Designed miniproteins, single chains. Designs and how they scored, part 87

Each design is a single chain, and the fold is of that chain. pLDDT is the mean over its residues in the fold that is shown.

## One batch from the design tools (miniprotein)

Design m3219
Fold by ESMFold2-Fast:
Structure m3219 (fold): chain A 58 residues (1-58)
Amino acid sequence: MKKLSLYEAAAQALGISTGSLYGLDKEEIAERLAERLGISLQAARQLLDEAEKGGAKL
């Protein structure tokens, strides 16, 4: 099952509503995050992996 907290954390980091991220897969969310924050796609994936691990919010 996909974790809702991942969408919430990503939406907060992107400055958009969580609803805008519903239905997107993890890679699409990582791409949006990378563009918005001006970081590499690899760094965005790392942030999402850490959020999924339950370590910290983005």
Scores: mean pLDDT 67

Design m3220
Fold by ESMFold2-Fast:
Structure m3220 (fold): chain A 67 residues (1-67)
Amino acid sequence: IEEAEKLVKAGVSEEEALQRVLQKIPGIPSWVRVDDVYIDGKLIRSLEELKELLKPGAKVEYTLRLA
């Protein structure tokens, strides 16, 4: 998540920074994008929510789309 914050500060959009972080989840190929993300059953809408809710052991669910 610190990487996403650095990307936003470097001028990358919040949406692109979020996608970059999500693509680091094991099993997600770099050429696909994550469509919807849920952490502990809550839909993540911003980097701020991801930063607060994504902790070791949190249940992450997502849908993928072709990039």
Scores: mean pLDDT 61

Design m3221
Fold by ESMFold2-Fast:
Structure m3221 (fold): chain A 69 residues (1-69)
Amino acid sequence: MEKAEKLIDELVEALRAGDLEAAQRLSTELNKVIEELKKVDPEKAQELKDRYRRGIVEAARARGLNVIV
């Protein structure tokens, strides 16, 4: 879990900085961690996905993007 949380934080920072290459790499690694976690704890995997989605919205707003969800 700690590794996935760190990856989410790093991904959000990469998105805020506009580093799309780092964001893509971190997103790929995070998805692998979430898929492995889903096999043993699907509730925690869903919680991490929700946290990740909130971070993406926050990063988009920080860049002046209006994301209508």
Scores: mean pLDDT 74

Design m3222
Fold by ESMFold2-Fast:
Structure m3222 (fold): chain A 67 residues (1-67)
Amino acid sequence: SMEELLKALYLTLKSQPGVGEEKAKATVDRVRKRIEELKKEDPENFEELSQRAILRESVRTIEEARS
């Protein structure tokens, strides 16, 4: 389910060096909001676009934490 995926994302991001709980939660909240927007804007491509959004936001959070 989407909620199980977002929970796994939170736990994964929280464990990354320099990310921590607050940044992980903020990233998951942004992803959740974007997924809801995508579901309304493009329901046919929703799954692919959601995966892309998860990857993009995750990479951004990790890279910003490293810098």
Scores: mean pLDDT 83

Design m3223
Fold by ESMFold2-Fast:
Structure m3223 (fold): chain A 59 residues (1-59)
Amino acid sequence: KVEELIREADEHNRRAVELGEQASAALKAGDTETAQKLIDEAREHNERAVGLEREAKAL
């Protein structure tokens, strides 16, 4: 169970990084609306990862 939670957290962290890179690209293109959406999604993935890591530590 702990290994599964850590794996899910890693996947969410991976997604957050990917979305952050896409947001940077959108900002460079002048698409601030898309960039903000991607930033918000990255934040959600990061928060989920933190929650899963916390659950894994709680046993």
Scores: mean pLDDT 83

Design m3224
Fold by ESMFold2-Fast:
Structure m3224 (fold): chain A 60 residues (1-60)
Amino acid sequence: SVEEKVNKIVEFLKETGSPMSQAEISKRFGVTQGTVSRLKSVPNIKVIEAAGRRYYLYVP
């Protein structure tokens, strides 16, 4: 499900502590960029816009 995939992405971002682009997340987890955009509503997820790309980072 979409929810399970979002949870896996959040766990990965939390464990790595590094920003990852929307396109990279989409490719790595086999999800649409629309699904990745749901991360912006998840607690502790920060969205960063840089160089025409959107990045997601887990911040404690």
Scores: mean pLDDT 84

Design m3225
Fold by ESMFold2-Fast:
Structure m3225 (fold): chain A 62 residues (1-62)
Amino acid sequence: EWEKARELADKVTELVRAGKVDEAIALMKSAGVENAEELVQRIAAGDDLASATLENEIRKAL
């Protein structure tokens, strides 16, 4: 559901901002997101579109 996908995306973004990249990747993989490493790197680089892509990938996995 979109609400759960957004909540998980927000949590992943918070972990990346805190420098907890490994925890963010692990959380995404637990949700079934296959390209977790790529998306985390894009978010860390400041790609605004990566956050929207992350939410969509989580939504597809759930």
Scores: mean pLDDT 76

Design m3226
Fold by ESMFold2-Fast:
Structure m3226 (fold): chain A 78 residues (1-78)
Amino acid sequence: MSPEEQEMLDQLERDTEGALEYIKSLEDKEKAIELLERIIERLRGLARLAREAGREALAEAAERAAERFEKLLEELKK
């Protein structure tokens, strides 16, 4: 993996953890759900683009991040 790819992966992990904490802090459940759905769609889009570009590690990381947000979405939907 290139140093640039590793930095992108590290940043994605930091951004994912920060976003999860932020969303969990929201009192507006409907807003949290809408935000989660948008993030999941963007991460899946990133995974597709990364795979097309041959960036397999980035694609896998984006898919894992999307799964983490999907689990939170399921929790919020009860």
Scores: mean pLDDT 83

Design m3227
Fold by ESMFold2-Fast:
Structure m3227 (fold): chain A 63 residues (1-63)
Amino acid sequence: ATRVRLDLRHIAAALERDPEKAREEGNIAAEQHSPEDAQLIREAVDLGLEHGPEAARAKADEV
């Protein structure tokens, strides 16, 4: 739980600065987690890319 939340917050911050790099970092983080947590990370990245970094940050705060 704690590690997933930290990774999600990191991805949200990265999306504001460099969306392409944030996608790569999100994929790397997802590979290090359980399938359930990996899905949360992928959803947050997709949400941030489609609706903006604020959407990804909101997802991180819900975890």
Scores: mean pLDDT 76

Design m3228
Fold by ESMFold2-Fast:
Structure m3228 (fold): chain A 55 residues (1-55)
Amino acid sequence: MIEELKKAFDELVEATRKLRKALEDPSVTPEQIEKALKEVREAGKKVTELREKLS
């Protein structure tokens, strides 16, 4: 359970890094930014669901 939460958090950090890099790169398309945002949302939701189960 704790290992799953750590993995989900690591995925959220990685997704956030990709989003930040996409926002800083002027060659990145709006579609690529939307994809990165979706990855952050999905990872964040997974972390929230796992935290709620631990409460």
Scores: mean pLDDT 80

Design m3229
Fold by ESMFold2-Fast:
Structure m3229 (fold): chain A 67 residues (1-67)
Amino acid sequence: SKKELQELILRLIGLKLRKIGLEFELELKEKKGTLSEEEREKILKEIEELEKEIEELEKKIKELEEK
């Protein structure tokens, strides 16, 4: 349904914005020299988890748009 598709698109936008925010935080902290190895690993893990959620959600949206 159009409503279900809209809800999935909004969720996708939210996940993409969160990923961009984490990538920006990582770059900013690297440039400032304040990034610990533990913090870098944690941020990269969160980005990887978000990428997986984004991929699954994009696939679901595509399947709904094709119907």
Scores: mean pLDDT 85

Design m3230
Fold by ESMFold2-Fast:
Structure m3230 (fold): chain A 90 residues (1-90)
Amino acid sequence: KEELIREAEEALKATPKEEVLAGLEKVIESLKRAAEEARKAGKEEAAELAEKAAEYAEKARKAVEAGDYEKAAEYLLEADELAEKAAEEM
């Protein structure tokens, strides 16, 4: 996990901040849409996991805005794990 956080942090630092923020906004929107579609399909657990993933992605975006790339990497890894679990429940 520490190695993945380091790799994610380095990738975020190497990417232009505007591109990182734009990418995170798209990820957050996609996760929110996935949660809505899961809920419409009656897949409550998948919807909750996708909503939680979106929340972590929003925390990552705010961390990037603050220049806290280590925290942003941690939040992104949590968002990815939750998004994978949501997909498995679908």
Scores: mean pLDDT 82

Design m3231
Fold by ESMFold2-Fast:
Structure m3231 (fold): chain A 63 residues (1-63)
Amino acid sequence: MEEGIKLMEEAGKAYKEGDLETAIELLERAAEIFRESGPESRAYALLAEKEKKEVEEELKKKE
């Protein structure tokens, strides 16, 4: 779980720097870790997945 939280923090930094592609990769890794951590971390997994989708939509708008 701590590893997933660190990935979420790094994703936030990448997002603020405008590196949307790196943010998406870090959020996907965080979601994977939270899914593996069991039921207690489901909310974090869903949050990471939601944030990833939002960043993906922003990247698409940069066409």
Scores: mean pLDDT 79

Design m3233
Fold by ESMFold2-Fast:
Structure m3233 (fold): chain A 58 residues (1-58)
Amino acid sequence: SKIAKLEARKAELERQAATLRAWIARSTDPKTRALLERSLASVEAMIASLQERIRELQ
């Protein structure tokens, strides 16, 4: 279903977010950490948008 495809995409983004959080936790360079945090914020915004779309389809 359309919902199943959106859930799969959301799961992929959640895996990307987990990876970014792991890299942030290991980063000792403030500039690298800031870039990773911006990437994480972008991925989290995409997850939120997909959650809203899934909710609208239910």
Scores: mean pLDDT 88

Design m3234
Fold by ESMFold2-Fast:
Structure m3234 (fold): chain A 60 residues (1-60)
Amino acid sequence: SMEVLKRLSEIAKELEKDPSEENLKKAIEEVEKLTGVKVEAKTAEELIDTIQRLGVRLAT
């Protein structure tokens, strides 16, 4: 759980630095694999918000 939270944080930071469509697609796939949750996001900002919400759920 803690390792998953750390990786989710790293993915969000990588998207903030490079919000390209290629990085967005890779990030969506990795978040889905880490959390087991299907994720839909059209922009890096939407995915970052989703990651933050998932992080809160996993931390509680």
Scores: mean pLDDT 79

Design m3235
Fold by ESMFold2-Fast:
Structure m3235 (fold): chain A 64 residues (1-64)
Amino acid sequence: DKYLKEGKKYLEEGDYEKAAEYAEKAIKEKPSVEGYSLLSEAYEGLGDDKKAEQARQQALALQQ
């Protein structure tokens, strides 16, 4: 998935806003554990612990 690859790149660069944006785009196209995990890490970088927790719960729900 192109959006997941771009999102991971932005996360590694410390651009957490773009990492979250691309993670959301990936999730809209196809929900995935990797997409929600990326979104969680991006929100942790932004300091939004509540949104990070919500994204982690979504990833866990997909891995039931």
Scores: mean pLDDT 86

Design m3236
Fold by ESMFold2-Fast:
Structure m3236 (fold): chain A 60 residues (1-60)
Amino acid sequence: SMKDLIEEGIEEFKKKLSTLTPEEAKEYFELLKKIAEDKLSPEEAKEFIERLEKLVKEHE
């Protein structure tokens, strides 16, 4: 399901964050935000983006 794909995307993002500086993490987040807004429904994009933003802030 799309929800399962979103969960998988979040787990992969967490793994990637462990290899990035805070500045690189912000750049990667902005890229994924743009992709999500282009590919997901508005509701799915909002959930995905909010969850990624929380992870980026926790990485700082």
Scores: mean pLDDT 80

Design m3237
Fold by ESMFold2-Fast:
Structure m3237 (fold): chain A 72 residues (1-72)
Amino acid sequence: MDEELGREAAEAAKENAKKGVEAAKKGDSSKAASYIAAAGINAVAADFLGSKEAEETIEYVKEAAKEADELI
């Protein structure tokens, strides 16, 4: 089953979320929005693939999106 793909999606979501926050801190709203969107897509993919980390990953992406929005 695609549990490994779900885990990779969860990791990609967290990585993109981190990059989104970093872009927002630098004032790059376009890059921040792009990374946060990629993080959201990967978090949903992790949930769809049945990753045990999906709930934690979705919450992490939500917090990162809120932080990025407050920085721009």
Scores: mean pLDDT 82

Design m3238
Fold by ESMFold2-Fast:
Structure m3238 (fold): chain A 69 residues (1-69)
Amino acid sequence: SEEELRALREEIRKLLAEAEKLPEEKQKVLNGKLDELERELVRRYLAGMSVEEVMREFIRRLKELLEEL
């Protein structure tokens, strides 16, 4: 739904704002991993994954990456 997409976008925005608070060295590592994640999710989207599923997967993976740093 549009409301679900809006909520997912807001959660992504908040997580990315938290990532911006990381030390520069950790931000560089995160950005490299996010580039790989983006390539993976674009492939899945083109293979038929919904926008909502892509966003939920991005949120899940971003949270995991932030916990690893």
Scores: mean pLDDT 85

Design m3239
Fold by ESMFold2-Fast:
Structure m3239 (fold): chain A 81 residues (1-81)
Amino acid sequence: LLEEAERLLEEADALAREAGDKYRAGDLEGAIRLLEEAVRKVEEARRLAREAGAPEEYIEALERAAERARALLEKVKAELA
């Protein structure tokens, strides 16, 4: 469970970096797709980490990452509207 959560977090971080590159290039649709996938992976990682009994510090870091990813997603979506 915890190793799977760590893998999902690494994948989400990579997707968020790719989304940033897409955003700078003006590919807002691509950025949104990657950010949506990143958000899903962070949320799943958070769920698995809680089930595994991970330290509070780790859970808080995952919650922070999920909030940041959602904020970026909403910002990019607003630019497309």
Scores: mean pLDDT 81

Design m3240
Fold by ESMFold2-Fast:
Structure m3240 (fold): chain A 62 residues (1-62)
Amino acid sequence: MEPLVEISSSTVTDAEGRSSTSTQIKLSEEVKEELHKRAEAGELRDAADFKKALEEILKKLK
């Protein structure tokens, strides 16, 4: 089964020996589609709306 949310980190070392780490959050296609649908309906206006929508989607897709 595909994970609904996947967090990955990558470290890149430049020519001067300095390392930088970037964190990427990967959302499943189903989560992305539901978030897009809610955004189109005007439900994602602030960070709280986004968090609530994400939690509801994850609960639905469990």
Scores: mean pLDDT 69

Design m3241
Fold by ESMFold2-Fast:
Formats: C-alpha cells, sequence, structure tokens
Structure m3241 (fold): chain A 66 residues (1-66)
C-alpha cells in the first residue's frame, strides 16, 4: 500500500546517504536522493504512521506530538 511506497522511497533515498519522510495532512513527502516523492494516504492518521515508521515526523506541521 501507500506505507510500502513510503518505505521503498525512503530506502532508495537512504541508499544515496540521507532520507527524510515528512507527513503533512494526508501526504508524506520523502526526500534524500535525487529528488522528492510525495505519497498520498487515505487518512492523515495513516500518513503520520507511515512517516513515523520511516523514522521522521514534522514537528512544525499541525503541532505534532511534542
Amino acid sequence: GAERAVEAARAKAEASGSAVALASGRTVAVSGGSGSTRIEFPSAEEAREAARAAGREVPGVGGGEI
């Protein structure tokens, strides 16, 4: 599903030395390699969970959980 797409994009970006996955609403942006990939989820909760699983969450978007 979309979570696997985030993991695959992150793994590909990480192979280039650095990978970042950020959730914004229902969208997760994965950056690190030769560009960025945006993956849309059915819900904001699923997007947030996928970004967390990829090791990153945006603290400045919607307040976060800090």
Scores: mean pLDDT 61

Design m3242
Fold by ESMFold2-Fast:
Structure m3242 (fold): chain A 68 residues (1-68)
Amino acid sequence: SIRERLEALKAELEREPGIRAEIVGDDTLRISGDLSVEQLIGLALRIIGDYPELSVKIEGDTLIISAR
């Protein structure tokens, strides 16, 4: 399910220093932390490349990841 993919991605990303990941509802993953705009863009591109079934939005200092 999408939730299982988001839980796996959350666990992977939480290995990186400064990243906080939270699942909101059943279909959305919120990524925040002490991240620059450049770091957010780099992370968004990496996620899109690795998980083409996911949609990524940058909202200020936060990434919002959901199913397409």
Scores: mean pLDDT 79

Design m3243
Fold by ESMFold2-Fast:
Structure m3243 (fold): chain A 102 residues (1-102)
Amino acid sequence: MATLTEEPGVTTAEFTFEHDGKELTITFTITAGPGELEVTIRAAGPVEAPEEVEQAIYDLMKEAYARTKKHGAISGIDIEGDALVPVALGRFFLDLAREREA
């Protein structure tokens, strides 16, 4: 259900799943630079991601964050399409809030 493409500093993942007998695709792109992450999430229409897609996006964000953090403190995170994966983003930002308390 997922196709992953990695370029230096850019990871793109496409998640295809069925909803109401239609095949839908969510495209997730994360661009990682020293101290910054940019996330873009797109879908063909208004859709909520299935639990497995939410989990996969959460895992990809955590991995990209960990790699970016090794090159310095992360000063900015920009996200487009957050409403498509609210559970994954909610978990990720909760993890960031806990890290700020440490």
Scores: mean pLDDT 68

Design m3244
Fold by ESMFold2-Fast:
Structure m3244 (fold): chain A 57 residues (1-57)
Amino acid sequence: MIVSLRGTGSGSALSRAANAAIDTFEKGGSPEESKEAGRRAAEENGGTVHDVTVTKE
């Protein structure tokens, strides 16, 4: 799986965003649900995400 993010924030905020997106998708979430999970995780950690792409390898 590949997750590509565009946003601002600390490395930890963006890593949490990526992990939330990956985890949601691995648990059978839709690509849209995975994008929203990533956005939420970034915001909760003081970052913002402008673009998220989630793709299966």
Scores: mean pLDDT 75

Design m3245
Fold by ESMFold2-Fast:
Structure m3245 (fold): chain A 63 residues (1-63)
Amino acid sequence: SEIDQLQQEILDTVQELSKTRAEILDKLRKGDKDAAEAARKKYLDLAKKTTDLMRQLKEAVQA
């Protein structure tokens, strides 16, 4: 179902957020500011995607 697909995409995106957060911390610890900034940009893009997917899921459940 659409709900099952949205739930799986949310799970995948949340897992990627956790990995990207760990990457930011690792790059900052190593002093790699450029890599940390790239990972931060990726984190923000993933956070926006998660918000959009959660909104879509809420709309699908309430329809």
Scores: mean pLDDT 87

Design m3246
Fold by ESMFold2-Fast:
Structure m3246 (fold): chain A 72 residues (1-72)
Amino acid sequence: KEAEEKVEKELKELEKLLEAGEISEEEYELAKRVAEAGLLLLREHEGEELSEEEREWIERVREELRAAIAAR
């Protein structure tokens, strides 16, 4: 689970930025959801089949990310 460990380390660094007030809680939550969606896509690439709920959740996260980028 090397990718999972990498994501967890990156999220810990983001938590430190959140505690320091350098990022918003909303930005942190979005980054966390994007990381989780990325891990699901990696599992699919490794041959694991995603459920329909997992695919719909990934699509929702993509839409949230697009909206956040468009709003910046």
Scores: mean pLDDT 74

Design m3247
Fold by ESMFold2-Fast:
Structure m3247 (fold): chain A 65 residues (1-65)
Amino acid sequence: SEQQKLQQILDDVGASVRDLPPRDAMLTASKQLDEASKKLEKEGMTDSSKKLKDMSKKAEDLAKS
């Protein structure tokens, strides 16, 4: 399901950043979420793509704070 695919993406991003310092974790998460958003957009999963794009932007903003 789309929900399971979204959860898998979030789990993969979380695992990738688990041992990084907070700022680096947010920057890395932002980039990975942006890439995942673009892939979901290509697959027609517009709502999930927008959700990941919003999360990517929030992570980027937190890294800049």
Scores: mean pLDDT 85

Design m3248
Fold by ESMFold2-Fast:
Structure m3248 (fold): chain A 96 residues (1-96)
Amino acid sequence: SLVEEIREELLKLVEMLKEKAEEAKKLPLTEEERKALEEVEKVIEEYKKIAELPEEELKKLLSEEMNIPPEEALKEALESLRKVIELYEKKKEEEK
């Protein structure tokens, strides 16, 4: 039950991150921001793999001491990406 709830949350966060990453790719990103987006794309691929693990493997991974819960890592990445998008929307207003 708990493992299934975590899987659902991970898949949902991965999809939200993918949508925000595609939005960010359309922005005139700096070199640093482009590099950060590439790292977010790697995180998306990694956590998609984790979310697709069989129940026993996912349960084993979650029962080991993790430095950060996978849901929290994805939420932090999503918030960071959302801030970049908001910054560029504000920058476009300043160009007027």
Scores: mean pLDDT 71

Design m3249
Fold by ESMFold2-Fast:
Structure m3249 (fold): chain A 60 residues (1-60)
Amino acid sequence: MEEREKIIAEAEKAGMKVTVTDLEAISAATLRALYENALLHKQKEIHISAALEPGRPEAP
C-alpha cells in the first residue's frame, strides 16, 4: 500500500473528507503534514488541488 493511500485512509477513518486533484504531484510528506495540521485544528476535510502544486499554467 502506498504511503499516500495510508494517509488518506487514516484521514477518512478520522471522519475527514480528502479531495486530491493531482495525487501524483503531491508528496507523502506534504500529505502527512496536511493531515496532522487538520487534526490539530479539528478540521473535517482536507482539500488539495493542482493550484497548490508546481506546474500551474499562467492561464489562457
Scores: mean pLDDT 64

Design m3250
Fold by ESMFold2-Fast:
Structure m3250 (fold): chain A 80 residues (1-80)
Amino acid sequence: SPLQEKLNELIREMQEEVSKAEEYLKNGDKEKAIEEVKRFFEIYQEIVDLLNQGATLTPEQTALLVENVKRAYKIYKEAK
């Protein structure tokens, strides 16, 4: 479905942003790490909006979302 295709795309983009944030933090670039975390939560909000429109997460996607949110919060706490 179009909603499911968009959801899968946003999940990939969300994973890319958290990975970039971790790399920036590892390299000492706290400002860029925070920027990528902000982008992560913008994508997260778009995912929530799709779920409210009737898109459905698989159990695997739900676990992935939970893990990536934890990773993003950890980066935010370490970078601020």
Scores: mean pLDDT 89

Design m3251
Fold by ESMFold2-Fast:
Structure m3251 (fold): chain A 70 residues (1-70)
Amino acid sequence: SMEELEELARRARLALVLLKPELAERGKKEGALSVELSVVSPTEVRITWTYEDGKEEEVLPAEEVLEMVE
């Protein structure tokens, strides 16, 4: 239903706020300069890693991102 999609989108946005500090620390260990997070859809989150020589993007299911916070 539309209510379920709206709830998934809300949870995805919350996960971005909670997960960003943890991802930033992980990125430093791998040589990343920064990390950017955005909601692509109610069910998907985009993670962008910036390195000295380029950028890498990954799209993950919102449920996977939420599990990382737990």
Scores: mean pLDDT 70

Design m3253
Fold by ESMFold2-Fast:
Structure m3253 (fold): chain A 60 residues (1-60)
Amino acid sequence: MLPPKPSPKEAVVLSMIMTEGEENVTAEEIAKRLGISKETASKLLKKAKETKKRIEAYQA
C-alpha cells in the first residue's frame, strides 16, 4: 500500500529531517522557519517521523 500523501507543511518538515538529520531538527526550529506554533511544529515533526518509518517499511 502506498504511504499517504503528506500535507505541504509535513513535506517541508520531512525534507528538513532528510537534509539536516532528525537529531538536528527541533520543534522550535520548525516553528521558527514555518511561522507556526511550537505545538503545531511538534505534531508535524511527529507526523514526518511516522511518514519516514512508513517509507522505510515500504522500501524494506
Scores: mean pLDDT 74

Design m3254
Fold by ESMFold2-Fast:
Structure m3254 (fold): chain A 75 residues (1-75)
Amino acid sequence: LKEELEKLEEEINKKREEMLKKTEELRKEAEKALENGDVEKALKLREEMIELTGKYGDELRKLGEERDALLGQLL
């Protein structure tokens, strides 16, 4: 159980880091597009961020549910 919880926590943390890194890259590109007056590009990049965070959010929610189930077994 402890090893399983540790692995889930590592996977959750890795997913969070990947999401944050990718969304930060998109955010920087969107800010640069806005600085250049390219509002359409900035909006497209923002949409890509929303899609990306939605996908990672679903995966993280599922992993969190698995973690919570394992934690419940320890009680």
Scores: mean pLDDT 81

Design m3255
Fold by ESMFold2-Fast:
Structure m3255 (fold): chain A 65 residues (1-65)
Amino acid sequence: ADAEKARELIEEAERALEEGDVEKARELLYQASRHIKRAATTDPETAAELAKRLRELWERVEEAE
C-alpha cells in the first residue's frame, strides 16, 4: 500500500544520505511524497507521521547540498 511504499522509500533515502548520495536521496524523497499524498486519503494519521519524517530528511538534503 502507499504508506508501506512511502516508508520503504524514506528508509532508502536515509541510507542514500548516509552514503553521501544526495541526488539519489532527493529522487527517493520525491517518490515518497507522492505515496504519502495518496496515503493521506485513506490513513491520514500514518501519512502525517511519514510526512514529518520526510520533512526531516529534506532538511538533511538541504544541509548536505
Scores: mean pLDDT 81

Design m3256
Fold by ESMFold2-Fast:
Structure m3256 (fold): chain A 60 residues (1-60)
Amino acid sequence: MTPEDERQAYIGEVLRYRYTVEGASLRELNRLREELQKLSDDELRRLAEESRRRLEEHRR
């Protein structure tokens, strides 16, 4: 994956968790996306990994 593709995937995982588990509105998700785009690649990766883990726990 290119760095751009990785960032987009991590952002998507965080947004999916916020929507699915926390019930975030579309407006909240749009603002969160803008905030996530300002984070470093390492910060996004960590958030995406944690969000994926929490989403998996919620499904089980």
Scores: mean pLDDT 78

Design m3257
Fold by ESMFold2-Fast:
Structure m3257 (fold): chain A 65 residues (1-65)
Amino acid sequence: LKEEIDKIIDEINNNPMPPGHEREALERNRELYKKAAELAGKLGDEELKKHFEELAKEVDRILKS
């Protein structure tokens, strides 16, 4: 589970979208953060779960603007 979370973070950091595709990158990262939050919940790490939930909410706010 922690290894899966680490892979999600690595995917976000190492697969940037080309310039002009920022919204697509944000949408992808929002879904990845939500998935990481679910995995953290399964791990029993409430702090890590909240961290990823807040990151997903932050991306959602950017997408709404």
Scores: mean pLDDT 75

Design m3258
Fold by ESMFold2-Fast:
Structure m3258 (fold): chain A 70 residues (1-70)
Amino acid sequence: MEEILAELKATKEELGMSPEDIETMAKTVKVTAEEKNSKGVEYAEKAIEYAKEGKIEEALEYIAKAGKLI
């Protein structure tokens, strides 16, 4: 999880990802989690909420949590 979160943070900084880009990433993770019937759906939904609020660090943490469960 920590490695995934660190990589996501590095990617965000390197690519200059906007809050909208992070929200799109969270939505993509949610779709994948739904296809796999994973508990990651709950974390991906939280990531979408945080991204919409501009809480990007929290959004990335929940994307990483969702990804771990996929």
Scores: mean pLDDT 75

